# Ledger of designs, part 27: designed miniproteins, single chains, continued (4)

Each design is a single chain, and the fold is of that chain. pLDDT is the mean over its residues in the fold that is shown.

## One batch from the design tools (miniprotein)

Design m12905
Fold by ESMFold2-Fast:
Structure m12905 (fold): chain A 58 residues (1-58)
Amino acid sequence: MEITVTTEEQPTLLEALEKGAELIRELEEKHGYKVVDAKVKVNQETGKFYVEITAEKK
């Protein structure tokens, strides 16, 4: 089973990366997913940053 999830939008790139790292940790350590991709994105309308994470469950 493959899922794609996004972090909440953050005003800075560093804050978005911190949220992304925490979400990856939760997915792998708590929920048993394997993260296969992570992309940093910018919402062009708001100028805010977020991370899009793709994960697979065996």
Scores: mean pLDDT 83

Design m12906
Fold by ESMFold2-Fast:
Structure m12906 (fold): chain A 90 residues (1-90)
Amino acid sequence: SMKEALKQLSDIRKEFIEQFNDIVNSSLENKESAETLEAKLKEAQDAWKKKVEELISKLDEESRKYLEELVNLEEKRFDDSIKSLVEKLS
């Protein structure tokens, strides 16, 4: 159902945010380069995107279109956050 899909998307997003914070904290502690941090964050984002796409692929066409738009907006926000962070560390 849409309600269950939205709940699972919320849980996947929460997991990604926790991973994002862990990667940033670990990178800063280990004095890793901005390039290494960017690569790790993008890898985590790719894993998030794959989980989201697998989830929405199980829904009807109308629900998929709606959620795909939301996911694309969230992906852009994550991209912007990664770029902003990398620029500050460069």
Scores: mean pLDDT 85

Design m12907
Fold by ESMFold2-Fast:
Structure m12907 (fold): chain A 65 residues (1-65)
Amino acid sequence: TEEVARDILRVAMGVTAELAGGELRFEDGRYVLTLPEWSPRAERLVEEMREIAEAMGVRLEVRLE
């Protein structure tokens, strides 16, 4: 169902953020990902997260710490 699909995408977003070494928050209708640094791996995972966020109809903001 739509609800199950949304939950799967939410889990995928969180898992991908952890694999990127980042902290993920949801605020004001958007995801905010904070990363300690950029790496080629983190860049690829962030691109995957952007596609997931688009599928969910929400924005993804990426910040460096």
Scores: mean pLDDT 81

Design m12908
Fold by ESMFold2-Fast:
Structure m12908 (fold): chain A 85 residues (1-85)
Amino acid sequence: AEAAKRQEEVEKTNARVAYIKGELTEEELKAIKEKLGIAPEEVDPEKALEVLEELIELAKKGPNKEEAEKAIKELEERKKLVEEA
């Protein structure tokens, strides 16, 4: 159950960043996960943290500065939850 929850949290975070950037495609999210060595169904807390960090940096460089700030805050909170799990 915990493994599925961690993967869901990463996927929710990815969807949120894509939505907030307004330009990130599903393929771009897959490329980020692949670059960090994460399979679509693979759950690895260490890799999940790396994905969250990459998404935070990506959100900071996004075109929607105001929405990016909100996303970064939520991503930072999610990162802490993954670390505590």
Scores: mean pLDDT 56

Design m12909
Fold by ESMFold2-Fast:
Structure m12909 (fold): chain A 73 residues (1-73)
Amino acid sequence: MDEELREILEKAEEDVEKLMNDKSVSTEEKIAGLERGRGELLKLLEVVTNPELKERIEALIERIDAEIAKLKA
């Protein structure tokens, strides 16, 4: 369970970084992608019990929120 959640989280972290660095993706598409990822991470927070993984998910959500705010500015 925890190992599978770590792999999902690591992939989510990589997907966010790839999306932010992709110059072919429009600002609107980046925001939409980040908002979808944020929603998926919130669902993971409802089922995760491991404190380390919970902190990592919360940190990624905060990062996503900051990036969305920058893109909307």
Scores: mean pLDDT 82

Design m12910
Fold by ESMFold2-Fast:
Structure m12910 (fold): chain A 57 residues (1-57)
Amino acid sequence: SPLPAADEQFRDGAVRLARGRGASEAELERIRAAGPDEIRRALQPISRENREFAARE
């Protein structure tokens, strides 16, 4: 089923942020496959702090 426009935009934004951070294509595909709730949680302030642990390349 298609995502609501807002959730689709949120997902696209998450992919763009990850790409800018230097994420691999595999990681970008995981983000594309994630549900809107998972994406929203990933983009919360906690995700920004946790990027130090997730930092790759």
Scores: mean pLDDT 62

Design m12911
Fold by ESMFold2-Fast:
Structure m12911 (fold): chain A 95 residues (1-95)
Amino acid sequence: SSENEKLIEKLKELEKEVDELTERVDRLDELSKEEQEELLEELDKLIEEGLKLAKEMEKNKAPKEVLLRLTKLLLRAVGLRTEVELRLRRLEREE
């Protein structure tokens, strides 16, 4: 149970992080190019951490409901990353 508890705590940390990143993406038009680049890097890091957590959860045979929560989080993060990347590409075309 202690291993599953640690994995669930890590999932909760990533859920808080994706919520904070969602708020920043919602205000994307207010962010500088540099802040948007930093946001993209933070989203890439979150996706990498989530994929590592998925592998660890699979090894520890985590409940399907917990894996589903992580999958939904990763889909949200990929969507946010796409929005930031498209905005940055638009800014580069204006330069």
Scores: mean pLDDT 87

Design m12912
Fold by ESMFold2-Fast:
Structure m12912 (fold): chain A 69 residues (1-69)
Amino acid sequence: DQMQQLIQSSQQQYQTAKDNVSKSKTEKEAQKYIDEQDKKMNEAGKPLGIVSEIDEKTKQKLIDEAKSK
């Protein structure tokens, strides 16, 4: 089940990114974590034709929140 695997992978990456962003000391660290997760997610979704725009929007919000710290 390709879709289920992508959903699980996406959720795990989001959870990891959220935790790292919340714990990160600076917006630069948070952005690096988010960027890495974004690249992995985008690569996984590309061959299946499933690239989550919601994922990008959520990552942007996380970056903005990290910047406000």
Scores: mean pLDDT 61

Design m12913
Fold by ESMFold2-Fast:
Structure m12913 (fold): chain A 64 residues (1-64)
Amino acid sequence: MRAAEAGELARRLALLEGAPEAEAEAIGRRAAAATERVLREGDEEQLARLERIIAEARAALAAA
């Protein structure tokens, strides 16, 4: 998974929850940075957890 995708999903979920655009952008940037760290330094367990979180975020957006 690419960190940019995780950031965009987090940004969209924040907007869906009624966050202001500036706050949603900040949430997206932080999610992308956290995802990039896991991709570089995470073990298999952390990578599997990240995949699951991204899948759940996609499902939530698709249901909205």
Scores: mean pLDDT 78

Design m12914
Fold by ESMFold2-Fast:
Structure m12914 (fold): chain A 99 residues (1-99)
Amino acid sequence: MEEFYEEAIKKALENGRTDILKDLEEVFALFERIRQIIRNIENKDYKNESEKIAAELLKTVTNGGLQLAIEIAVAENPDISKEELEETLKRAQEGIEKG
């Protein structure tokens, strides 16, 4: 997720969209708080069920964060195709799942 925040900042700077940098910082801060909640759940002694719940919450947070980053990138960068960006990210995810 931090890498998605860095990518969003980089694209904002490349497109001269310095006006959105503070908004991107706030979005990142909110996702970090969600991660802290997930880590608190993981650190509790909940048997096998908590690991499954934590994994599902982590997937939801990472997927939500990824989709939000895509929407921000597309909204601020008219030359970026949402479909092309989503396809590129799907290929990257498949590489991670197979590696």
Scores: mean pLDDT 62

Design m12915
Fold by ESMFold2-Fast:
Structure m12915 (fold): chain A 81 residues (1-81)
Amino acid sequence: SMKDQVEQVLKKMDEIVARIKAETDLDKVEELMKEMEELAKQAIQLANQLEDPLTSTKYQFLAMARLTEAWLIAKQKKKAA
C-alpha cells in the first residue's frame, strides 16, 4: 500500500540518521545528508498521495522531523571538527 511505501522510506531515513550519528568523516556526513534530503522529498511526495489529509500531514511531519534530527547532528559534528 502507499502507507507501506511511506513507512519504508521513513525506515531508510532512520537507518541514515543512525549512520550519520556513527560517522566521523565529515565528507561522508555531507553525502548522507544529501541522501536524507532526497528521502525526505520522496516521503513527502508519497504522503501527498494518501487519501486521508491527517495521515498525509502526519507522515510529512515524520519525514521532516527525521531530516531535522539528521541536520542537527551533522551541524554539531561540523562544529566539533
Scores: mean pLDDT 88

Design m12916
Fold by ESMFold2-Fast:
Structure m12916 (fold): chain A 76 residues (1-76)
Amino acid sequence: DKVPEEVLKKLEELAEKYNSEYLKKLVEEMKKEGVKALEKVDIFELRKELGLDEALKLGAAITRYIATGDISLLFE
């Protein structure tokens, strides 16, 4: 399934804010593979680039999106 543009934009904004090459690559993989790209997200790479608190928040949002289709936590 195609990822909503608002999700892609939010992740691109986070990638720019934290200068995260991992998130930039993830966004490109999501554009190509859709939601399936999120199933292989490495929380340790996120922690390294975003810090613990932001990585846990993003990880929780991704988990909810994969499990339920709910994107609301990405925009809190």
Scores: mean pLDDT 80

Design m12917
Fold by ESMFold2-Fast:
Structure m12917 (fold): chain A 68 residues (1-68)
Amino acid sequence: SIEEVVAAVAAVVAETDNERAIEALGRAAQMLGDGKSVDEVLAELRRELADDPEAVAAVERFAAMLKA
């Protein structure tokens, strides 16, 4: 549900100081709320943030929380 997505975003944001990751995760929550698939959103974030290893780690943490 969108509540699970929002909780996962909040948890990952609390664990990272990377502003690009924080902004990207906020956009991810909005995109998922608008009906985009998890796989599409994660693929887009991974491509956009590929040059920032800390941001990629935050996205992978988010992905792991959505699978749990």
Scores: mean pLDDT 81

Design m12918
Fold by ESMFold2-Fast:
Structure m12918 (fold): chain A 63 residues (1-63)
Amino acid sequence: SKERERAVLYTSLEIRKIGLEEDVRWGRATPRQLEELRAIRRAMERHPDDPEAARREVDEHIR
């Protein structure tokens, strides 16, 4: 269903965010990874109830 697809998209962004935050914590993050982390955080904050819009915003920012 559409609602389940939206939940999966948001969960995938959250998992990616956690992985990037771990890289930052351990001093392994590249400038590209820092930019991706900022993009994910902003997109999720701006679109808390629209994970499809959040994903599109991240893809546009890092492309």
Scores: mean pLDDT 77

Design m12919
Fold by ESMFold2-Fast:
Structure m12919 (fold): chain A 100 residues (1-100)
Amino acid sequence: GQIPIPSAEEQEKIAEAISRLFGLSREKAREAIELAIKTLKENENKTPDERYEAVIERLQRELGLSRRIAGAIVEAIRAAVSAGIEAALELLERLVELEK
């Protein structure tokens, strides 16, 4: 079976929001989302929480992202698949405010 992942359009919207809210370039935000989705697929046989932790670790290791930004990406992907893209975008805005 395939694990639930955001659509290509939803992935682009998350990348744009991450770039705007967390100060990543659009190119790096797209690379981060692509790497996150790849990591989720490669860890399909693990629990959801183990898959998402693997994404955080890989984004930090391979792209040098902070745990804060990697965590925000994971939570946005999780929200998009469970509650839709609008919920994911609202969550990202909430997450950026919590650390001011």
Scores: mean pLDDT 85

Design m12920
Fold by ESMFold2-Fast:
Structure m12920 (fold): chain A 88 residues (1-88)
Amino acid sequence: SKKDKAIEIVDNFITYLEKWYKENNGSARQQMAIGGLALAHEMSRVLNVPLQDMFNIISKSMDVVKELMPEVTSEIDKTLKKLQEIVS
């Protein structure tokens, strides 16, 4: 389903962030940003929110990641574009 594809994209992106964090000796604040996104994503799944609401929640969480991890901005923008194409 479209929702399953969206979930997979976010799961893959979180895995990318965790790998980036380990390889680049990321800060505690960056770890918190990744954890916050992961928590928002998991809560969206547990609460079975509609696809559009999931996109809105994830987009807001990714804004926080951009502020704390500007190095990954291009991958965030790429991921949000993929999610928007599924939601539209």
Scores: mean pLDDT 87

Design m12921
Fold by ESMFold2-Fast:
Structure m12921 (fold): chain A 91 residues (1-91)
Amino acid sequence: KKDELYREWVEKLAAILLEILEELLARTEDEEERRELEEAKARIEAALAERLAKGVEAADTTAEELEEAIASLPKLVEETRKALAEAEAAA
């Protein structure tokens, strides 16, 4: 069902973002930066809860589009991590 695929997509996307934030938190030594990352984590958790409660956005998307979005998440994560590593190397 489309709503179930939407919830799965949102949950997986949130889990990926939270994992990236936890990795950043583990390597940061700046208290201000740590606070900003903790706040970002809280905002993502709140946004996840809100989107799961709504479920209505699934009505505007096909099941096929949601399946493609879920399937593309590992590649998007890899590309994002690569971009972050390149940005850190360039700084």
Scores: mean pLDDT 68

Design m12922
Fold by ESMFold2-Fast:
Structure m12922 (fold): chain A 85 residues (1-85)
Amino acid sequence: MAEERARELAEELQKNGDQADLNKALLAAIDAVGETIAELLGEEAGKAAKEAALTGKGVEAPDAEVEERAAEAGVRALEETLEAL
């Protein structure tokens, strides 16, 4: 349910924060996802995932464990950035 949590957190940020704060939180989440994938699958995979998230372009899906860990890292970064704002 990490994808659902990320969407809900993004919607809450849109309601409560300004657009600059929302952008900071989203970029932090994208960075966390990319870094987690890079550590698990290699730097090239992490770069591809980060670029896909920024451009909305599809990439090769990682295995379920990698995908779940990356999603959790993204959600955590989003929550931590929101708290630091």
Scores: mean pLDDT 67

Design m12923
Fold by ESMFold2-Fast:
Structure m12923 (fold): chain A 56 residues (1-56)
Amino acid sequence: STSVEKLKQKVLSSPLLTEEDQNEIEDLEQNASLPTAVALALIGIEEDLRVKELQA
């Protein structure tokens, strides 16, 4: 994916996203992390959500 914003929207729309995961995303945005670091964090969260969906 070429768009970090689209990845973020996908992650935030997941019903399996915890409040702690959401707070982590907000903290990364507020602290002006490098775009690459934010993208890597979002990819990690997306993979965790995918694993949870497969376990359901």
Scores: mean pLDDT 73

Design m12924
Fold by ESMFold2-Fast:
Structure m12924 (fold): chain A 80 residues (1-80)
Amino acid sequence: LKEEFDRLADELHRIASTLDDDEQAALTMVLIAGTIARLSGDYEAAVAMLKAAIEALKDPSVTPEQAVREAMKAMREAEK
């Protein structure tokens, strides 16, 4: 899980680096929230959050804001 989180964080950071400053801010919030979940010991929620954001961003019609909403939803569902 920790290795998977690091891999997903690197991928999301790479995607964010291709966006403009405002769009990068939204994805940076997902990375920060994922890092907080990981530091709290909730690796499953952290991984689910980053994975959902990356998957959403594979669709070019999806906005970074929508990707953030999908990440938050995945985090909540993983908490079960």
Scores: mean pLDDT 72

Design m12925
Fold by ESMFold2-Fast:
Structure m12925 (fold): chain A 60 residues (1-60)
Amino acid sequence: GSAEAREYARRARAAPTPEEAARYAGLGHKWGGGDEEAGRRTGLEGGPSGAASAAFNAAL
């Protein structure tokens, strides 16, 4: 992804809560679409609904 997507992916990994992690992962996806690995590392395995909401919100 872009540099912005990479930065958001790193922030997602460092986020203190799963919801914040999902939001940063969603922002990374919006800007670059290539940071699925960051999503896995933030505990988004299994697909929590909060992650989907964060990704949709970021797509606005």
Scores: mean pLDDT 57

Design m12926
Fold by ESMFold2-Fast:
Structure m12926 (fold): chain A 67 residues (1-67)
Amino acid sequence: GAESARAGAEAGAAGDAAAASTGGYQANLVSPNPEGREYALKAAEAGRAGDAAAASEYAQKAFDMSG
């Protein structure tokens, strides 16, 4: 949920695309908000592509949408 999305955002900001991807994926599994799930999925996709900055931004948006 929100904790995983936040951890992903913080990891992405530190340049850890893999950790950001993992956080985004975990947020996607538990988020009841469709928009939050969409951002979590985008964070995971950006992390797989090696874009830590995009992964961090999308993970942060997923966290914000989780409340």
Scores: mean pLDDT 66

Design m12927
Fold by ESMFold2-Fast:
Structure m12927 (fold): chain A 76 residues (1-76)
Amino acid sequence: GDNIERAIQEGSRAAQQLSKTDPQGSQQIRQLIDRAEQAFDAGDYDTARQYLQQAADLLDQQGMTSSSQQIRDLLS
């Protein structure tokens, strides 16, 4: 459970960093992280993991490979 919370925190940090160079990309990541947090709060851990995986994929596409890998490692 704690690893999903850590992945949400990492995704939020990555989105904040991205907002300095790509505000639109940052907003897309934030929406996925918000959905993951809502699913996590509802006890739907599978759905939370799915949204976090989508956020990691977008971060990787935007060149934030270290943040993407960290999220994936937390979900494994």
Scores: mean pLDDT 87

Design m12928
Fold by ESMFold2-Fast:
Structure m12928 (fold): chain A 88 residues (1-88)
Amino acid sequence: MKQIEEGEKLLFEAIDYAVRAHRAAKEDEKLNREISEKVGEAQKATMDPSQLEKLKEYAGKTKELSEQAIAEADRKAAEAQREAERAA
């Protein structure tokens, strides 16, 4: 009985952590989209080309990091779900 209760607690903790990580990654994805839109607007406004290239580079790197974070969070969520099913 005690071992089952401890196992359930750990599984709930892992699931909660994965959900929070996924939410954070989704928020980063939204910010990435907003940055990309602002870069497009800046291009139309004929801003300094050197600053535009730098902004594009940062937007690209941020998008890549957000995609990696989402994939990692999804992997952890699937792993936690599998452990919950095994414990049941």
Scores: mean pLDDT 61

Design m12929
Fold by ESMFold2-Fast:
Structure m12929 (fold): chain A 95 residues (1-95)
Amino acid sequence: SMEEARELLKEAIKLLEEAARALPDSNSPEVLRARELLGRALILLDQALKSKSEEELQRLVEEAIRLVEEAIRATAADPRVKALLEEVRRVLEKI
């Protein structure tokens, strides 16, 4: 369980980092909001990887999923970023 969760977390982090890199180099409110949300999600997922309790890991993952869902809404006009974030959500939902 915890071992499988950590492998899924590593996959989600890689996809999330790819999504952050795919964001346009723009100061639009939507892009800035997406960068903020993805940065916060990455911090939570890094904390989840370092977690020693299944309960704490699950709580951090649930918080990260909410941030990813907000980021999907903020990036609805960008099909590549949206697709990557939807993959992140699917991976995290398996945890």
Scores: mean pLDDT 87

Design m12930
Fold by ESMFold2-Fast:
Structure m12930 (fold): chain A 79 residues (1-79)
Amino acid sequence: LPEEARRLAELLRKAGVTPEDIAKRTGISKEKAQAILDALEAGLPLPVEDLRKISEGLKDVNPEAAEEARRLAEQVEKL
């Protein structure tokens, strides 16, 4: 999981996805979006709900990051 979380963070960083972009596309607050990005970079556990919102919100703009978020959500659910 820590490796998968950091990989998602790297994909988002390379795509130039900001906390503001996540907030606008997912409905998550800007503050919570920043916390999610920080947690991903640190390889920390994230709520499944937030990972699913990121997957759906990025589906049309960054399908690769959306798929990684979906897979990470599935892995977190199995813990």
Scores: mean pLDDT 78

Design m12931
Fold by ESMFold2-Fast:
Structure m12931 (fold): chain A 74 residues (1-74)
Amino acid sequence: MLSPGEANLLLAKANKLFQEGRVDEAVELYREVAEKYPEMQATALLNLSRMLAKEGRDEEAEKYRKEALEVAKK
């Protein structure tokens, strides 16, 4: 498969942390995935942006959405 299974597992954990209200820990985990797994970088940043928007943190969501688009243009 194109991406390591561990990257997908970490994204699932980050999503779970957001559901539990542990937003800062989820943000840290998404950023870690984006930095360690180039194939998942755009996906991790986009997921982070969507979750931050859901929490009403629109400025931060926009920042990460822009970063995801820049990565996707590579």
Scores: mean pLDDT 79

Design m12932
Fold by ESMFold2-Fast:
Structure m12932 (fold): chain A 69 residues (1-69)
Amino acid sequence: SVDNLRAIRDQNRATSALLQDQIAALRAEYQASGGQNKQTQVRLATLEAIHNGVQSFIAMLDEKIKKLE
């Protein structure tokens, strides 16, 4: 149902916000450490890729909801 799709979208928006906060915190830590920690760099790139995936999924849900209304 459309209501189920909206609920899934809202949950993914909440997940996106949490990921954005985590990325911001990790980026600040990376910069504070002089930007030389390879493990932090890889983790940051991984989280950014996951966040991009979540944003793409939200966009897909938005399109599907619009077509059903």
Scores: mean pLDDT 88

Design m12933
Fold by ESMFold2-Fast:
Structure m12933 (fold): chain A 75 residues (1-75)
Amino acid sequence: VKRFPNDTPEKQEINRLIDEGDEYFKNGNYLEAADKYEEAFELAKKHNLPTEEILKRLDEASVQVLKEAVDKVTK
């Protein structure tokens, strides 16, 4: 997992959001993980920082949310 250098307040906040998202994802809280990754993505985009790694996480969390939603509807 690549984080930004903690050399600006913006990068520190983005790293914190990624870390919180990773913790939610690890615990199976995929919707909360997706929310944190989306917030990190928007902040990185606003500050012209690379978003590819954040988008990969957001996509993976979103896929898990969809799987859980499908399982919930088919039960």
Scores: mean pLDDT 76

Design m12934
Fold by ESMFold2-Fast:
Structure m12934 (fold): chain A 61 residues (1-61)
Amino acid sequence: SMEEEFAKILEEVEKVLSPEEAAKFKKGVDGLKALGEQENVLDLAVKLARHELKLLKEEAE
């Protein structure tokens, strides 16, 4: 489910970012999820969140 996909992204964020940065990212994902639900584009919201996580992982190298 899309809910499970967002949960997985948030778990990965906590592994990569500091607690403060993870909290900011989670707030952003919550907003993106809400927008995705409102506009019926949850699949795009998940893809965008995954792309942001990928960039953060690359930056954290």
Scores: mean pLDDT 76

Design m12935
Fold by ESMFold2-Fast:
Structure m12935 (fold): chain A 87 residues (1-87)
Amino acid sequence: SDLAEQAKKLAVEALLLAHNTRSPEDLQQAEQLAQQAEALLSQIDDREKQQDVFMEAYVEARRALGADPAKIEEDRAKFEKAREAAK
């Protein structure tokens, strides 16, 4: 879905900006990007698809930041556990 691709892109940008900045202004911009991503995700009529887009954005941002693949898999497992707990 076009909405899923746009939401993922905004979420990745928000995560990268939040990680790379030390300024309050950039953190506010990251929060705005995250809110825009969430607004697009809310238009997807499938909670699991919304969560998949969120997890993929997180994984992509972590990979772009050079995170250890083992840590990415640990975080993915935590997201899946949280998803199952929310059912």
Scores: mean pLDDT 78

Design m12936
Fold by ESMFold2-Fast:
Structure m12936 (fold): chain A 89 residues (1-89)
Amino acid sequence: SSIDQIQQTVDQHVNNISQQLQQMVQQQMPPQDMFRQMRPIFQQSYNDITRLMNQQGIDSSTADQIMQDFSSRVSNLVSQSLSQIQQQQ
């Protein structure tokens, strides 16, 4: 279904963001440099997901729920990464 395709795409973007953040944490990258590198990745993910939802004719209520879920998952990953960096000091 269209919703399954969108959820798969969201999962792929979240997984990519998770991998990028984990690599940056392992490299002990400063938070400011991490945010600088992640900003275009976040923007691209938002654009790709929004474009796909528009192409599939997803209603605004469902689209809002999907984007809220994506934002929450990304925020949790960022928070976890920042906590790990603080523990490395």
Scores: mean pLDDT 87

Design m12937
Fold by ESMFold2-Fast:
Structure m12937 (fold): chain A 74 residues (1-74)
Amino acid sequence: STERQQARQFIQERLRQLYPGKTFEPEALDILADYAISLDLNQLALDLLLKDLADYVGDRTTITAEDVLFVLGP
């Protein structure tokens, strides 16, 4: 959907600005986009989540679907 595409672009732009060495696997980005839509694309909430994801993956450059699911919790 258009909303999902906008969410994916927004998340990728925020990741590029805050953590320029990191990237998402497509499946990870899809999961996070659905979550971001549920937050009405709240930038502060997304930036905090991106920080938690970056801290969790450490020196790994690729954020996986498993990483996103772990950080989002059960």
Scores: mean pLDDT 85

Design m12938
Fold by ESMFold2-Fast:
Structure m12938 (fold): chain A 98 residues (1-98)
Amino acid sequence: SSGVPKDFLARMLAREAEEVAEYLEKLADYYESQGKTEIAEKYRKISELVRKAAEALRAGDFDTAAEYLEQASKIARELGLEDVAKALETMAKIAREL
């Protein structure tokens, strides 16, 4: 049993999502600089979905947050980003348990 307030967990998860989104945007900029525009756009799409998840978490809309994280995880898997995909899937499970 958690014993931790839902609001605290939601804020922590939103912060983690924002950090993941920022990291993915930096990778998108890197791939764009290498002329890999298609890959860069996919990283930007993952980042956009993760930022929307963070906003939903801060709003208390946990099911919507989980859906955005699950969509982001699917795109990450399609790019071969297994560690990122697993992290996003874990965050989605935590959001659904809030």
Scores: mean pLDDT 88

Design m12939
Fold by ESMFold2-Fast:
Structure m12939 (fold): chain A 50 residues (1-50)
Amino acid sequence: ARTPEEEAAFKKRLDLEVKIGLVSIKRAVGLISVVEEDRLVAEYEQQLAE
């Protein structure tokens, strides 16, 4: 079984991955630029890094 800390880390990672996916959708519908997508993805990946 996962520890509570491992479960929290998993949920944090999943949430950030969903946010990255939403950024890609926003880019696809023209709400943000490629530069803005790259910036936001990098920001979320930085938050994902332990």
Scores: mean pLDDT 78

Design m12940
Fold by ESMFold2-Fast:
Structure m12940 (fold): chain A 60 residues (1-60)
Amino acid sequence: MSVSDLVSPAEAEVLKAHGVNTVEDLVKDDGKTLIDLYTRGLISESTFKKLAAAVKALSQ
């Protein structure tokens, strides 16, 4: 699942710049990159919640 299908183009480019092209990339590192991007203020809370939900769905 591509992150660009779930987030704004600007946030998708930030994710890609940090090596995240798919939701599966976030699952592989146990969501560490997702938490790092959120705590650094590089993605919005709504985007964080949306991607976290997708990660949980794939991890089950």
Scores: mean pLDDT 81

Design m12941
Fold by ESMFold2-Fast:
Structure m12941 (fold): chain A 80 residues (1-80)
Amino acid sequence: LTVDELFEKAKTLTPECQALLSSILENHKGDINSNINLDEVKSLIEQYLTGEKADQLIEAVKKSTTIKDVIEALITYCES
């Protein structure tokens, strides 16, 4: 996915998911191929999401290597 494709998909998500996606991108200076900082990403997820969706996304992030993986997981969980 390109950054433009991610932003177009983000427009169909909830406001909370849009804010989380934006925050993840800003924290990594828009570099979707950078390695994740698990603690920072978990903190952002917990700030914007609650309950089962937050827990499921955190588990997906533990298995992720790059910000792109995290964003793809976020879109999937927010569409569910």
Scores: mean pLDDT 74

